# Ledger of designs, part 15: designed miniproteins, single chains, continued (2)

Each design is a single chain, and the fold is of that chain. pLDDT is the mean over its residues in the fold that is shown.

## One batch from the design tools (miniprotein)

Design m4494
Fold by ESMFold2-Fast:
Structure m4494 (fold): chain A 68 residues (1-68)
Amino acid sequence: MLGDRSFADALALMAAAMGLTDLKITVESTGIPDSLASSNPLTFETGVSTGPNGERLEAPEAKGRGTV
């Protein structure tokens, strides 16, 4: 859910002019809570590891034994 639409819209226009789509996505999802323990929706924000925490829905249990 969005926290501030006016801000997201303004920032999206700025990012578009610079070619920064990453910023647009981050602003849009900034209003969403990040699950710290096992971040499924926002794994990139919390997970600095590309392996165990870098996976969103590809592997919901990246560190689990018996995954696959």
Scores: mean pLDDT 44

Design m4495
Fold by ESMFold2-Fast:
Structure m4495 (fold): chain A 103 residues (1-103)
Amino acid sequence: GVTTARDALARAGEALERARAAVEASTAPGAPEALAYLDKAAEALNRAVEAVNAGDLRTAAEYLREAAKYLEKAAEAAGDPKVEEILREAAKEVEEAAERVEE
C-alpha cells in the first residue's frame, strides 16, 4: 500500500544519503564519477516519489531499481574498497525498497 511505499522510499533516501556521505569523504580518483552516478540515483528516487504520490507503485518500483543500478555503477567507479562496500549495501537496501513497494 501507499504507507508501505512511503516507508520504503524514506529508507531508500537514507541509504542514498549514507552513500553520498561516504563518496564525499573519499579522496579516491573515482569519487567525482561516483558522485555523478549518485546524482542520477537521486533523480530516479525523486521520480519514484512522484510515482507513489500518483498511486503508481509499479512505476515507483521500476525507478527504485534504476536508482539501485546507479548505486552499483557508483560502487564500480569509486575506486575505494570501503566506499564500494557502502555503495553496494545502499544498492541492496534500495532494491529491497523496490520489492517492498510492489508488496
Scores: mean pLDDT 88

Design m4496
Fold by ESMFold2-Fast:
Structure m4496 (fold): chain A 136 residues (1-136)
Amino acid sequence: MAEEARKLAEEMLKVMEETFNKIISKEKDPNVKKYLKFVKDAVIRAFKAELDRVIKENPDASPEEILARALEAAGFAAKMVLDFIRQEDPEIADKVADALIEAFKAVKNLAKERGYERVAETVELLIKDFEEWKKL
């Protein structure tokens, strides 16, 4: 049901925000902080927008389907931001990618803890995509 998807989405967003805020609070470079805040905002906005869209357009979608699509949209937004940052400063882009990987690992752990194995698998693929992106 849509309510179940929204409740788990709220927990995922909280864990993601807490992870980013912890990383931002420890960062000393103001340029890295700026880009960490920018990617955090982009990822959260994309997740929320796609969550609302999928719920409205697919009322019979499972919580796993709704959350997987929202996470995929968040991952896409993150890659767009990373590509932009890399053009400006590859070293800052690498640090931002590490923060994204840490935030998505926290979301994956929450999904597993709640028994949402398919959602955890979607997040694992996103983590692998970011790790491969760093090798380019």
Scores: mean pLDDT 88

Design m4497
Fold by ESMFold2-Fast:
Structure m4497 (fold): chain A 88 residues (1-88)
Amino acid sequence: GASAAEAAIAAAVGELLRALVADPRVSLEEAVGYALAAAGAAFEALVLGRAEEGLATLEDLVADLRARGAEAGAEAARRVLELVREAV
C-alpha cells in the first residue's frame, strides 16, 4: 500500500479539489487542473527526487490561488506544500 505520507498527500490533494469545486469563481476544469498540478508537483518532489522544483511549483500554486482570492483553495494547496516539504 501507499506510505502514510503518500496517503496524507493524496487526501490533501482531494481536499484541494473539493475546496476549488465549491468555489464559484473557479471552473471545474480549473479545479481539476490545480489538483493535477499539485499531484504532479508532489510526484516530482518525492518520486523523481526533484524536491526544489516540486516545492517551487506548490509555492506558485498557493500564491496564484491567494492572488485570485480563492482562499480555501490556497489553504488546501498550502497543506499539500507542508506535507511534501515534511516528506522530502
Scores: mean pLDDT 87

Design m4498
Fold by ESMFold2-Fast:
Structure m4498 (fold): chain A 94 residues (1-94)
Amino acid sequence: SLDDEVDARIQALADRVEAAVRAGEAAGLSPEEIARRVLELVLEELRSAQDWPAEARRRLAHAALGLFQTVARELGIPAERVRADAARLREVAE
């Protein structure tokens, strides 16, 4: 079902984000560079879903935004920068 496909895409995105954080930490990247890579992964996922039904896109966008905000906070990115990047994600999702 479409709901199963959306859930699978959300889980796959979460796994990709976790892998990107671990790879960045292993490579000695700064928290800001890791957060930037996560932001780009989330943006690419949202762009790949542009042709999806609006409800499915909204659900993916909500999960993607939540993932980015959680990771950025855990990396210690300043709240004002997280809000700015979150606003950019919302623009791409719409």
Scores: mean pLDDT 85

Design m4499
Fold by ESMFold2-Fast:
Structure m4499 (fold): chain A 71 residues (1-71)
Amino acid sequence: RREAFRRLRRYLELDTVGGALLRGLLEAPDDRFAEAKAAFLRNSRLSPEQRATLAALRSRDELLAFAGTLP
């Protein structure tokens, strides 16, 4: 989780506030993942490419797998 957070924060170029929002998304229960993702996308400044990538992820497991592909 810590490594996934670090990689995602770097990829998404998040500041301190964005980092806190990302932490909330990673800690969201599975049944609330879609709700947490929608809130993250509303409140984070992301490029169109970054937004499209995150919108395509349907679960925390998919988000963690994606994070594992990042440098």
Scores: mean pLDDT 79

Design m4500
Fold by ESMFold2-Fast:
Structure m4500 (fold): chain A 57 residues (1-57)
Amino acid sequence: SLEELARQFSEESASTDAAAYDRDEAIRRTRDLATRRLGEEVGRQIQALLEARVAAS
């Protein structure tokens, strides 16, 4: 599912840089990773999903 992809890419992007990034930077890195692997449309959808989760917090 898209939610599982978002979780996997978030974990993968975070694993390379354990410094304390803010949420916006983490979302940006996750989108970039998803875009490289699955294309720009999937990257945009994952970014929107992660931003919606932040807005609901």
Scores: mean pLDDT 72

Design m4501
Fold by ESMFold2-Fast:
Structure m4501 (fold): chain A 100 residues (1-100)
Amino acid sequence: SEEVKKKILEIIDKVEQLFPAFRKPLEEYYPDAKEKVENLVSLEDIKKRIESGEIKTLEDAYKEFKKLVEQVLKYFSPTDPLYSDALLLDDYVRELIEKA
């Protein structure tokens, strides 16, 4: 529904504002990322797929955010700030979706 689409777009906007490092594709800054992680996804990619109507539900949007978190945790060391940011993003998205 249009109301659900609007809610998902509001969630992605909030996530992009709080976690700008994940807005662009990871491989744009880390060329070897594709060698370590299959099917890389960015916040920009998720937003585009919501706008196109490919992602239509909060559940499907959450699955894409989970893929983004998983790729960051696979690519970066636990000592990297981006690894910690991915865990915070996971918690934040879960809270936003539960309240939606």
Scores: mean pLDDT 84

Design m4502
Fold by ESMFold2-Fast:
Structure m4502 (fold): chain A 70 residues (1-70)
Amino acid sequence: MASILSLFRLAVLRAALGVAERISTDQEKIARLKELVDGAEAAVKAGDEETFDRLMDEASRLFNEIEKEA
């Protein structure tokens, strides 16, 4: 099973997606962030910590870009 920390990080990412949807009208970036959230959920479920960390890093970078443009 995924660690409690990974589940917490996933919950934070989901909250960030909700914020991004409220502040951005860039549908392409929002769609990409949703894909990263879905991928992170799948990685957590599969116990793939390496893929989870990569997707979390990518999502954080994309969220920072969205926040900069808001």
Scores: mean pLDDT 80

Design m4503
Fold by ESMFold2-Fast:
Structure m4503 (fold): chain A 95 residues (1-95)
Amino acid sequence: MAPVLTPEQQAELERLKERYRELAEEVNKLRDELGLSNEEVEELFKEYVEEMEPELERLYAEAMAGDADAYLEAARKLVEIAEKVKEKLEKLKEE
């Protein structure tokens, strides 16, 4: 079942969504500066998602069982993946 979020948890989720949006814009800017394709950036996201796949699957299962904390933790992991992609692209730009 879908988790029921408290107002505080909903506010945190909205902040995480905004952070993810900001990171996506920064990644797109770095993609353009480096002359990379969308497919190359998607492959970087896939690499980090695959590293976290067992934990993400567990968190999604717990969230679907009604665990709001697991739902928020899954959202935090998605933000972490976006941050790692950004850091990798910034490192490529410095080389």
Scores: mean pLDDT 81

Design m4504
Fold by ESMFold2-Fast:
Structure m4504 (fold): chain A 78 residues (1-78)
Amino acid sequence: SEKEKERKEVHEKLRKLWEEILAEKDQQKRDELELEMLYLFYSEMVKFDEKTAKAMAEAVLKGDGEGLKRLNKEHEEK
């Protein structure tokens, strides 16, 4: 099915990003790759909208626990 193909493609992209993160020695580049991976995970796997997925990814990278709680609550209330 189309959904199965999309899921497989997302899994492959996440795996490649994870491998790049593990190989990257520059912290700034690692943060950028982690942001991309988190954004892809929240948008494609969790199915948050683009704005929520971006906000969630940024909150995770910054360790913003209060922001994470707020974003999760907003998603559950929809």
Scores: mean pLDDT 78

Design m4505
Fold by ESMFold2-Fast:
Structure m4505 (fold): chain A 88 residues (1-88)
Amino acid sequence: SEVEKKIQEYVKKAAEILREASEEKLRKIFEEAVREVLPEAEARKDDPDPLKARLELLGKALEIAAEKAEKEGFPKEAVEYLRKAAEV
């Protein structure tokens, strides 16, 4: 989908910027973001619109990742790309 392609493009730009800062911190941020949305993902496993549910959960994870990246002192530009990905 066009939405998924846009999300992938923004995440790729964020990842390129963040890899120069800290690969280990980047991994931890994404792991924590995914973990925070797991309960909602499980609750929505039988969602009548699985694509919409997946995109909404991905958006939440990306927003959480952006907030954590900002708190860890990652470049503002990378944080902005993660937020853009979440808003698609």
Scores: mean pLDDT 74

Design m4506
Fold by ESMFold2-Fast:
Structure m4506 (fold): chain A 91 residues (1-91)
Amino acid sequence: MELSKESRKERAELIKKQLEELEATLEGEEEEAVRLAMEGAIRIIRGEDVARGRELVREAARLSGLPEETLERQLEFLELARELVEEAEKE
């Protein structure tokens, strides 16, 4: 149910590893929608200009024809990932 502090740290480390993998992939990505989605996700998870990150993810969804409900769910998952990473780095 609720994650223990140790479980949250492990998940945050996995998210950070996935984030670094996304960053490495981003420079080679030629699909506009995928590139925008990755840049937006990176910004949100890092907590670096989250408002701009959200705009990039929304633009990626627009280009891909993603339903608004799916977009909102994706944004919620990215915000959760940000919170987990921030909590792990805070400690």
Scores: mean pLDDT 73

Design m4507
Fold by ESMFold2-Fast:
Structure m4507 (fold): chain A 94 residues (1-94)
Amino acid sequence: DEEIEKKREEMDKLAEEFEKAVESGDKEKLKKIAEEYFELGKEYEKKNDLSLAIQAYKAAVKGYKYLVSLEPENQEYKEKLKEAEEKIKKLEEK
């Protein structure tokens, strides 16, 4: 399926950008990438692509966990992390 392959390629490119942002310490880029993964999760969920939605939300969780490690007092990152984890929990129960 060409659509599934394109979605996988988008996820792979975003993962490469995330790794580069981690290595460079670009916190704003890391935040944007984590938010993009979360929005991709919502988009896949709306299209009933539950497996891809779970994968996108898991990537968002990894991003937000890293952001929390950089700024442990930042409540926004902690709240976004919890939201992404709840999304995974709900989808994995289906």
Scores: mean pLDDT 82

Design m4508
Fold by ESMFold2-Fast:
Structure m4508 (fold): chain A 75 residues (1-75)
Amino acid sequence: MERKRREVEEARRLGREYIELGKEGSASVAGAAEEEFIRYAEKLSDKEAAEELKEQARREGEKIREEHLKKLAAE
């Protein structure tokens, strides 16, 4: 249990790093970072945690894309 918990915790940390890297770039960079993390999370042995992490990554990517769209519209 605790080893899988650590695995999930480390994956969440990596997810934040991937999303943060995406924020520094363009919308396409953010999307690529999100996709890469989702693929990483898919490989986790804890499938329930993998689904949770994938959903979390998509939510973060969605927020980044929305911010980019708002800035573009504000032009």
Scores: mean pLDDT 70

Design m4509
Fold by ESMFold2-Fast:
Structure m4509 (fold): chain A 69 residues (1-69)
Amino acid sequence: HMFDVRAAFRLIRELMEEYGITLDEALDLFNEASLEVSKYYGPEITPEERLQLVRDKMREKLEERKAAA
């Protein structure tokens, strides 16, 4: 099911500002997190719930990178 493109863009921009990452890095993380969420959750969750899970996964990956640096 399709994401709300405005909500997805807002998420990307928020993480770019918060973590100081580039658009390319944010898009790569968004794609990676979206694929991982899709492994655990199917169409039973709403697009809004899916976007929140993707956000949480992206934050987890960014915090892990920050801790490792």
Scores: mean pLDDT 78

Design m4510
Fold by ESMFold2-Fast:
Structure m4510 (fold): chain A 89 residues (1-89)
Amino acid sequence: SAADVLAQLAGDLELMIERLKAGKVSKEEAISALEYALAAARSLNAPEDVLARLEDVLAGAKGATTDEELIAELERALAIVRELRDQVS
């Protein structure tokens, strides 16, 4: 279901945040996770405002110069994915 896909995305983003905080993943891996989340949201026909918010997060992540900035963008994506999950549950 859409709710199951979004729950998995939330879990993947939570794990990515933990791994970034531990210094175990690259910025490129974090950006790939965000690109995957955006693609999945599009596949689920998420509202245009939700897609725009995820695109903004992805742009912010690409422009991030510190792990702290990158983590903040992943946390924004996680919040958006959780909000979308609650709408489809």
Scores: mean pLDDT 88

Design m4511
Fold by ESMFold2-Fast:
Structure m4511 (fold): chain A 82 residues (1-82)
Amino acid sequence: SEREKLRKEASEKTEEGLLAALDPEAKKLLEELLKLAEEDEEKALEKMAEIAKNAKKPEMLAIALAYGEILRKRAERIKAEQ
């Protein structure tokens, strides 16, 4: 539906904004995590946990926070559709 497309575009724009705030390497890792979440949410969570466990660099923490925000926005969108 047009409503679903509009929400997807808004979600993607918000996600793009979050991605644009990251360093290129961090952005690549987050994009890979988001793709993995679409295919296998459990594997994405495991990978996110590994990144958080090895979070010695600010970039790793930024990836974890951005990922959580994106998933939260996606969950809010799903709830609003019900």
Scores: mean pLDDT 67

Design m4512
Fold by ESMFold2-Fast:
Structure m4512 (fold): chain A 84 residues (1-84)
Amino acid sequence: ALEAEIERRIREIRRRAAEEQRRLLSEDVSAFMEALRVREEADLEIDRLRALTDPRVARALAARESGDPAAIEAVAAERLAAEA
């Protein structure tokens, strides 16, 4: 199913991002900023895939794209509750 393919791709994205972060962080402190960018890009890609099947993730993406701090905080609280 599409959901299974999305989960497989999410796992691959996370692994690649983690490996790239380790490589970057081994070079110097300036690589820390690039490592943050890699993580944020991977998170965004994962969120886009999850948004296809998870309305909570779709809402989080919309809040992020809106730039509204109140909406971002509300979504962050909802995600924290979902993780608990």
Scores: mean pLDDT 73

Design m4513
Fold by ESMFold2-Fast:
Structure m4513 (fold): chain A 94 residues (1-94)
Amino acid sequence: VKLTVNDVTAPKGAKVSVSVTVSGASAEPQIVRAEVYENGKLIETRFASGAEGTVTVTFNTTDADTLEVKFQVIRPLPEAQETEVATATVTVTP
């Protein structure tokens, strides 16, 4: 399984969407966990499920200059204890 993310820029107090593309899992179900971090602190967690495709998380920007969105795959097989993490950076403009 491979995660591909892109960094995003959004204004302060606006809605922002961050997407991850999941590949290499077309034959197997998987759960994608998205965690939003502000200055190293977890502020939001979301889950989505699917085999392959694009997963999008939408949230509001904060007073922080930068937010991080960490995407990870949780698989339902014995390998489920192994996670792949991809991080997207959200740059917040004034």
Scores: mean pLDDT 73

Design m4514
Fold by ESMFold2-Fast:
Structure m4514 (fold): chain A 81 residues (1-81)
Amino acid sequence: SMVEAVKAGLEALKAQKPEIEAFVKKHASEEMAKKIMEKIEKLLKKLEEAIENGVTPEMLAEIQKLLAEIQELLAEALAAA
């Protein structure tokens, strides 16, 4: 189900967060690493809200936007490294 997929994504992201943080701190500038981690924190919060309050089309759009922003910042960090 969509809720199970969102819950699995949340748990995976929580588990991977320390490794992601270590990676961006090693390969990105301090400012870029901070921006990436702030977006990841926002994504975690939105995923948790979606599980607790139900998944709406608006929440899915916000989650998708945050994912796209994180992917763009990670690509920029990797290109700069």
Scores: mean pLDDT 80

Design m4515
Fold by ESMFold2-Fast:
Structure m4515 (fold): chain A 79 residues (1-79)
Amino acid sequence: MKKAQDLAKEGVKLLAQAHEAARAGDMERAKELAEQAKELFKKAMSLAPEKDKPKLIKEAEELAEKLGVDPEDVRRMFE
């Protein structure tokens, strides 16, 4: 599961950067970064065993809180 965790962490970091870009008014960059984050979350979920998916989502939500990102935004990306 390390690769799935690494991808999810990278996704949270990109989502944080997307929020920063949106705050700066760069909506095109924000969209690009958010789409990259979404792809990383999809890949992380595809690599995670079914039993470990809830833990992966929870760890991503916890990292989001530390980075000032809404955990609900991260949870939505895993859908």
Scores: mean pLDDT 80

Design m4516
Fold by ESMFold2-Fast:
Structure m4516 (fold): chain A 88 residues (1-88)
Amino acid sequence: SEELIEEAVKKIKEAAPNLSEEVLEEIRKMLESVARAAETEDREAAQTIAAIAVREIGKLLKEAGVSEEAVKKVTEVVREFAERLIEQ
């Protein structure tokens, strides 16, 4: 869902306001991949893809120098995004 992706991106910007647009675009692409998996894959495969996205986003943020608190908040947003798509 485009609406859920935009909501997640907004929350991510609030949690990590100094994040570059380039990093935000990479995160958006990962969220789009999770949304596609939720629609096209079985539940187990979609959950696996979501778990990988959470891990990869966490690594990307740490490499970008984002604080541990902000990394936690962003990864929680991504988990909630995935749960809303896969569980609903």
Scores: mean pLDDT 84

Design m4517
Fold by ESMFold2-Fast:
Structure m4517 (fold): chain A 83 residues (1-83)
Amino acid sequence: MKALFRISTVAEPDEIVEVVVELSGTGTVEEETQKILSLSSGLGTLRDLAEEIEKVTSLAKDVKELAEALEKAGFEVLSAREL
């Protein structure tokens, strides 16, 4: 299942990026959170992170689980919808 997320960070709330993610439902919210934190390590911009997130299938089963994982990883989830 594909989902569209609109995200920002607490540090830069004016920078909003849209990301399309494939959801597999193969892992936990905690595993997804650690994956996102790993992907964000060494990246300079929210846009770069969004591109890396789009390349990797999410472990979350639904929009709610991925939103929770993103928020635990330090992102603001402004909107989320299934595609």
Scores: mean pLDDT 80

Design m4518
Fold by ESMFold2-Fast:
Structure m4518 (fold): chain A 107 residues (1-107)
Amino acid sequence: SEAAEEARELGEKAAEAARRGDAEKAREYLERAVELARESGEEEAVLAAAEGALRAAREALRAGDLEAAEYAVEAAREAAELYPSLEIGILEGMARLILGVLRVTEG
C-alpha cells in the first residue's frame, strides 16, 4: 500500500538519523511512521513502521545514543499495539535486539 511505502521510507530516514546521532529527527520520523500506520489501519503499514523502529533502535545502540534508542523502542511498542496479529513478531524482534546488545556488552 502507499501508506506502507511511506512508513518504510520514514523508517529508513529514522534509522539514518539515529545512525548519525540525531535523536530529534529519528523521533520525528518514527512518530510520523506510527501515525501513518494508525491512520491507514493496514497490516503492511504497521509492519513497515515496526521494522523501521527496530532498525532505528539498532542504529541508535550502535551509535551509543540511548535517547534515540528509547524513542525507537517506544515506537515499535506503539506499532505492536495497532495490530494484534503482529504483536508477537514485533516483541520477538525487540527481544532479539536486547539479546544482541547484551552479547555485544559482554564481549
Scores: mean pLDDT 79

Design m4519
Fold by ESMFold2-Fast:
Structure m4519 (fold): chain A 129 residues (1-129)
Amino acid sequence: SHAEAAALLEEMGGQLSALMEDYIAGKISLKEAALGILRLFEEAVRRLVAMGDHEGALAVLSLGTDLILSIVEYMKKNGESKETIVDILERAIEMLRDFLENADLSPEQRERIEKLIEELKKKIKEIEE
């Protein structure tokens, strides 16, 4: 439901803050923080799909894609290797592809996910330049 999607976003916000605090405290690397964030979005999507909330899952995937793109810009400024950045972007693409393969989506919902995949592919090309 919309209310369950909102509750998951609040839970994710708390978990995102905890990951960033661990990174700032030197407990985890920036790569580990980025992978942790990606896993949070994967888990939220799985929970929403299990509830039949495909629109909520799409909203979470869209927000997650935008956040990963922002994190990648921060990683680049922080001196992370191109190889590490591309690995993170490829993992985000795999998350989106897994959703396409495992969720019973309308053609319109499939097109929305395909657009997110193309945004991530474009960022990989920009990083590899």
Scores: mean pLDDT 84

Design m4520
Fold by ESMFold2-Fast:
Structure m4520 (fold): chain A 80 residues (1-80)
Amino acid sequence: MPLSEEEKKELEEFEEELKAIYEKNPEDAELARELQIEGLDKGIEVATKAGLPEEELLATLTPESQEALREYRRRKEAEE
């Protein structure tokens, strides 16, 4: 399995960091969100490729992170 003890710790830290950015800096969240959402999108793709359900990964995120990811993907599609 690709998720070692170290990888699990890194994943948890990554998720907590994203939640903290979105929750603790709401006035700067838009700028932070744009940067973090791109990384989050890639991270979710890697994790789902590794066999983790995307649905469960999204459930670990804040509602704002889920919405921002959805918006980011929609914008990327619309911008072409």
Scores: mean pLDDT 68

Design m4521
Fold by ESMFold2-Fast:
Structure m4521 (fold): chain A 79 residues (1-79)
Amino acid sequence: SDEELLAEAIKIVNETGRKVRELEAQGASYEEIIKVVEEAIEELRKLLAETKDPAVKAEIETYIGILEHELKKLREQAE
């Protein structure tokens, strides 16, 4: 169901945030952190493709936008 797709999207966002914080605490490279965020965006895009409800689509698109903004900042900091 679209409700299950939304729940999975929320789980991906939360787990990605946790992984990023863990990597930062361990002094991981920006390349490693970028990879985690890129993989999360790809998984969210897969969920978006399966979603039919416009409200759920909008929420998943919002999460993708947030992660894409963070990805842009990470790439700028890596330079």
Scores: mean pLDDT 88

Design m4522
Fold by ESMFold2-Fast:
Structure m4522 (fold): chain A 74 residues (1-74)
Amino acid sequence: SSEFEAVLNSKNLLEFQINLGKLVQSLGLDPSKFPSLSAKSSAEFRKHAEADINKLPLSEEQKKAILDKAKELE
């Protein structure tokens, strides 16, 4: 999807959070239930990112791609 591609093309953590929030919403989920999306620091983001991404109704390959991108931007 275009939302998934936007997440993978994010250039910094803020852009990643915005694009991931759009992806979450496009999947019919509530972004407010994902603490990583409202994180105000890289440390707070890291605390929640893996658990949040694992909740997404995506393939394991897509989840890994998102997690790898998140680690790249830290």
Scores: mean pLDDT 87

Design m4523
Fold by ESMFold2-Fast:
Parts: sequence; C-alpha cells; structure tokens
Structure m4523 (fold): chain A 95 residues (1-95)
Amino acid sequence: MIEEIEKIAEELKKIAEEARKATSLEELRQLLEQAEKLAKKAVDIAPEEYKEELIRSIQSVPLKARNVKDPKERYLKLIEGILEAIEKYLEKLKK
C-alpha cells in the first residue's frame, strides 16, 4: 500500500513538472485530468481509516485555487495542490 501511494506521488510529481513547462491550456487540462485520476486511485487503495481525511484534503484543493484569475496559474495550483495532498498523506502513512 505505501509503495503504491509512493508510485502515485512520483507520477503526480512528473505531472506537476510537465504542467510548469506546459505552453497551452489544453495541455494543462489534460495534465489536471491525469492528476485527478491518480488522486482517485490513491483514495480507492487507501485504508478505510484514512480515506475520509484524504478525500477532504483533495476536495480542499479547488477552494485554494478559487481566487486565481490566470487560467494557467489556476491549473498549476490545482495540480500542485493534488500532489501536496497525496505527499502529506504519504508522510502520515510512513509515521
């Protein structure tokens, strides 16, 4: 389980790096869609005791991006927010 979440975190890190280099909103949208799929996979494999906390952490990401007017910056904040939520969850699992 921890190893699977680590793999998801690494994939999300790659997506975040690609998002910073993205030159179009279409590319950013595709990267966000990939990040959301990985986040769902992380929730699905999470132990029941952590599942609700992880869901809340992921659901808070759009709220943090709400006031970002630039579309590129908003997509970046959404993708990076998903990565941060998963990384924080992974740190908790390792403890």
Scores: mean pLDDT 82

Design m4524
Fold by ESMFold2-Fast:
Structure m4524 (fold): chain A 88 residues (1-88)
Amino acid sequence: MERIKELVIKLGEEAEKAMDEEEKKIAEELLEEIKANTNAEEEVQKALAYLAALAIAAERGNEKARELLEKLKEEMDKEAEKLRKEAE
């Protein structure tokens, strides 16, 4: 499952780059919530917080966040499809 961890971290970094200052604050608040409810690696927790904040930003009308979220969903779908095909 190292590959999935690497993917999540990479996608979280991409999300952070697409966010403005206010959206990053949303990610920081989500990170505190995630830390309180999980014991995953810090890098993974941060990545999950930024991905969740990216989805919120996109719904609030941030076009850059929406474009990136669509691209990230495509990359995740491709990885899931590769894993499924490897199992077949």
Scores: mean pLDDT 75

Design m4525
Fold by ESMFold2-Fast:
Formats: C-alpha cells, sequence, structure tokens
Structure m4525 (fold): chain A 69 residues (1-69)
C-alpha cells in the first residue's frame, strides 16, 4: 500500500540520518492514519535518538503528543 511504501521511505531516511525527511513523512502518514502504530513507534524511536537536533526533537514530541491520544 502507499502507506507501507511511505513507512519504508521514512525508515530509510532515518537510517541515513535524514531526520527532517523521516519526520515529514511520518507526519503525513499520521495525518491520514492517526492510529498507525508503526509510524508512532518509529517517531518515538527518532525522538529518543541522541543525534536528533533540538528543533526536530520538539517537532517529534509535539507529533507524538498530538497522535498518541
Amino acid sequence: SSIEAALELAEEYYKQKDYEGAITILELILSEEPKNQKALELLEKIAKDKDLPERLKQRALELIEKYSK
């Protein structure tokens, strides 16, 4: 499915340390499927990454707060 392809792309961006690309795709997935467990799990993993820039950490935490309810 298109969502599965988007999840694979987000995982690939994260693997390459493209945090902004990964978070952007995860935000798009969650806008379509707010309860997508794999997207939320990947977003939480990214938010805990020690190399994540502060600006992107704030964005990731805001998305987790919005969609984890």
Scores: mean pLDDT 86

Design m4526
Fold by ESMFold2-Fast:
Formats: sequence, C-alpha cells, structure tokens
Structure m4526 (fold): chain A 75 residues (1-75)
Amino acid sequence: SKAEEAAKEAIEKTAEDPSKQKEHMEEAAEKYGLSLEELNKAIVDYLRENPELVVEMAKKHLGEEAAKIAREAAA
C-alpha cells in the first residue's frame, strides 16, 4: 500500500539522518499523497510489525541502553 511504502521510506531516511526527520516525513507524505497524520499512523503500524527497526533506531540515536529497553518492551 502507499501508506506502507511511505512509512518504510520515511523510516529508512530518518534512520540515516534523524536531524532531517521532519523533512523526510513531509517528503514521503507528499510523494505518496498522504497527510502527515496518515503517515504517522502508517509508521507506527510498520514499526509494530518490524520491532527490529525500533531497536536499530534506538541503538543509533539513543545508545545501546535504549536499544536494550526497546528489546525488552517488544518481548
């Protein structure tokens, strides 16, 4: 679906450069014809189905302790 593709693209770009999260989300929403609200919901749904991405993002941006907490919460 468009929402799933937009969510994946926004997540991947934000994982590479979190300082541009807003720009990545706005670009993905516009590219796939979604509102920011629809994109936010799609991102949440995608991360629920792919908890490994949450752990990876937490490790890169919040450190290994945050990644450990994310793994425990997902289990």
Scores: mean pLDDT 72

Design m4527
Fold by ESMFold2-Fast:
Structure m4527 (fold): chain A 57 residues (1-57)
Amino acid sequence: TDQAQQYLQKAQQYLQQGNYSQSLKYAGQAVHLGTPQIQQQAAQIAKQAVDQLKQQS
């Protein structure tokens, strides 16, 4: 849906800004509402955000 695509875009934007917590939040929403293709892309973003959070702790 368009809403899932918007959440995916927000997740990518926050990831690029270094706001990994917000990136994870929006990636999760994109997974919940998205098509299989959007879910796959959102899962990759979420993994990157988690990996970055682990490195910064």
Scores: mean pLDDT 82

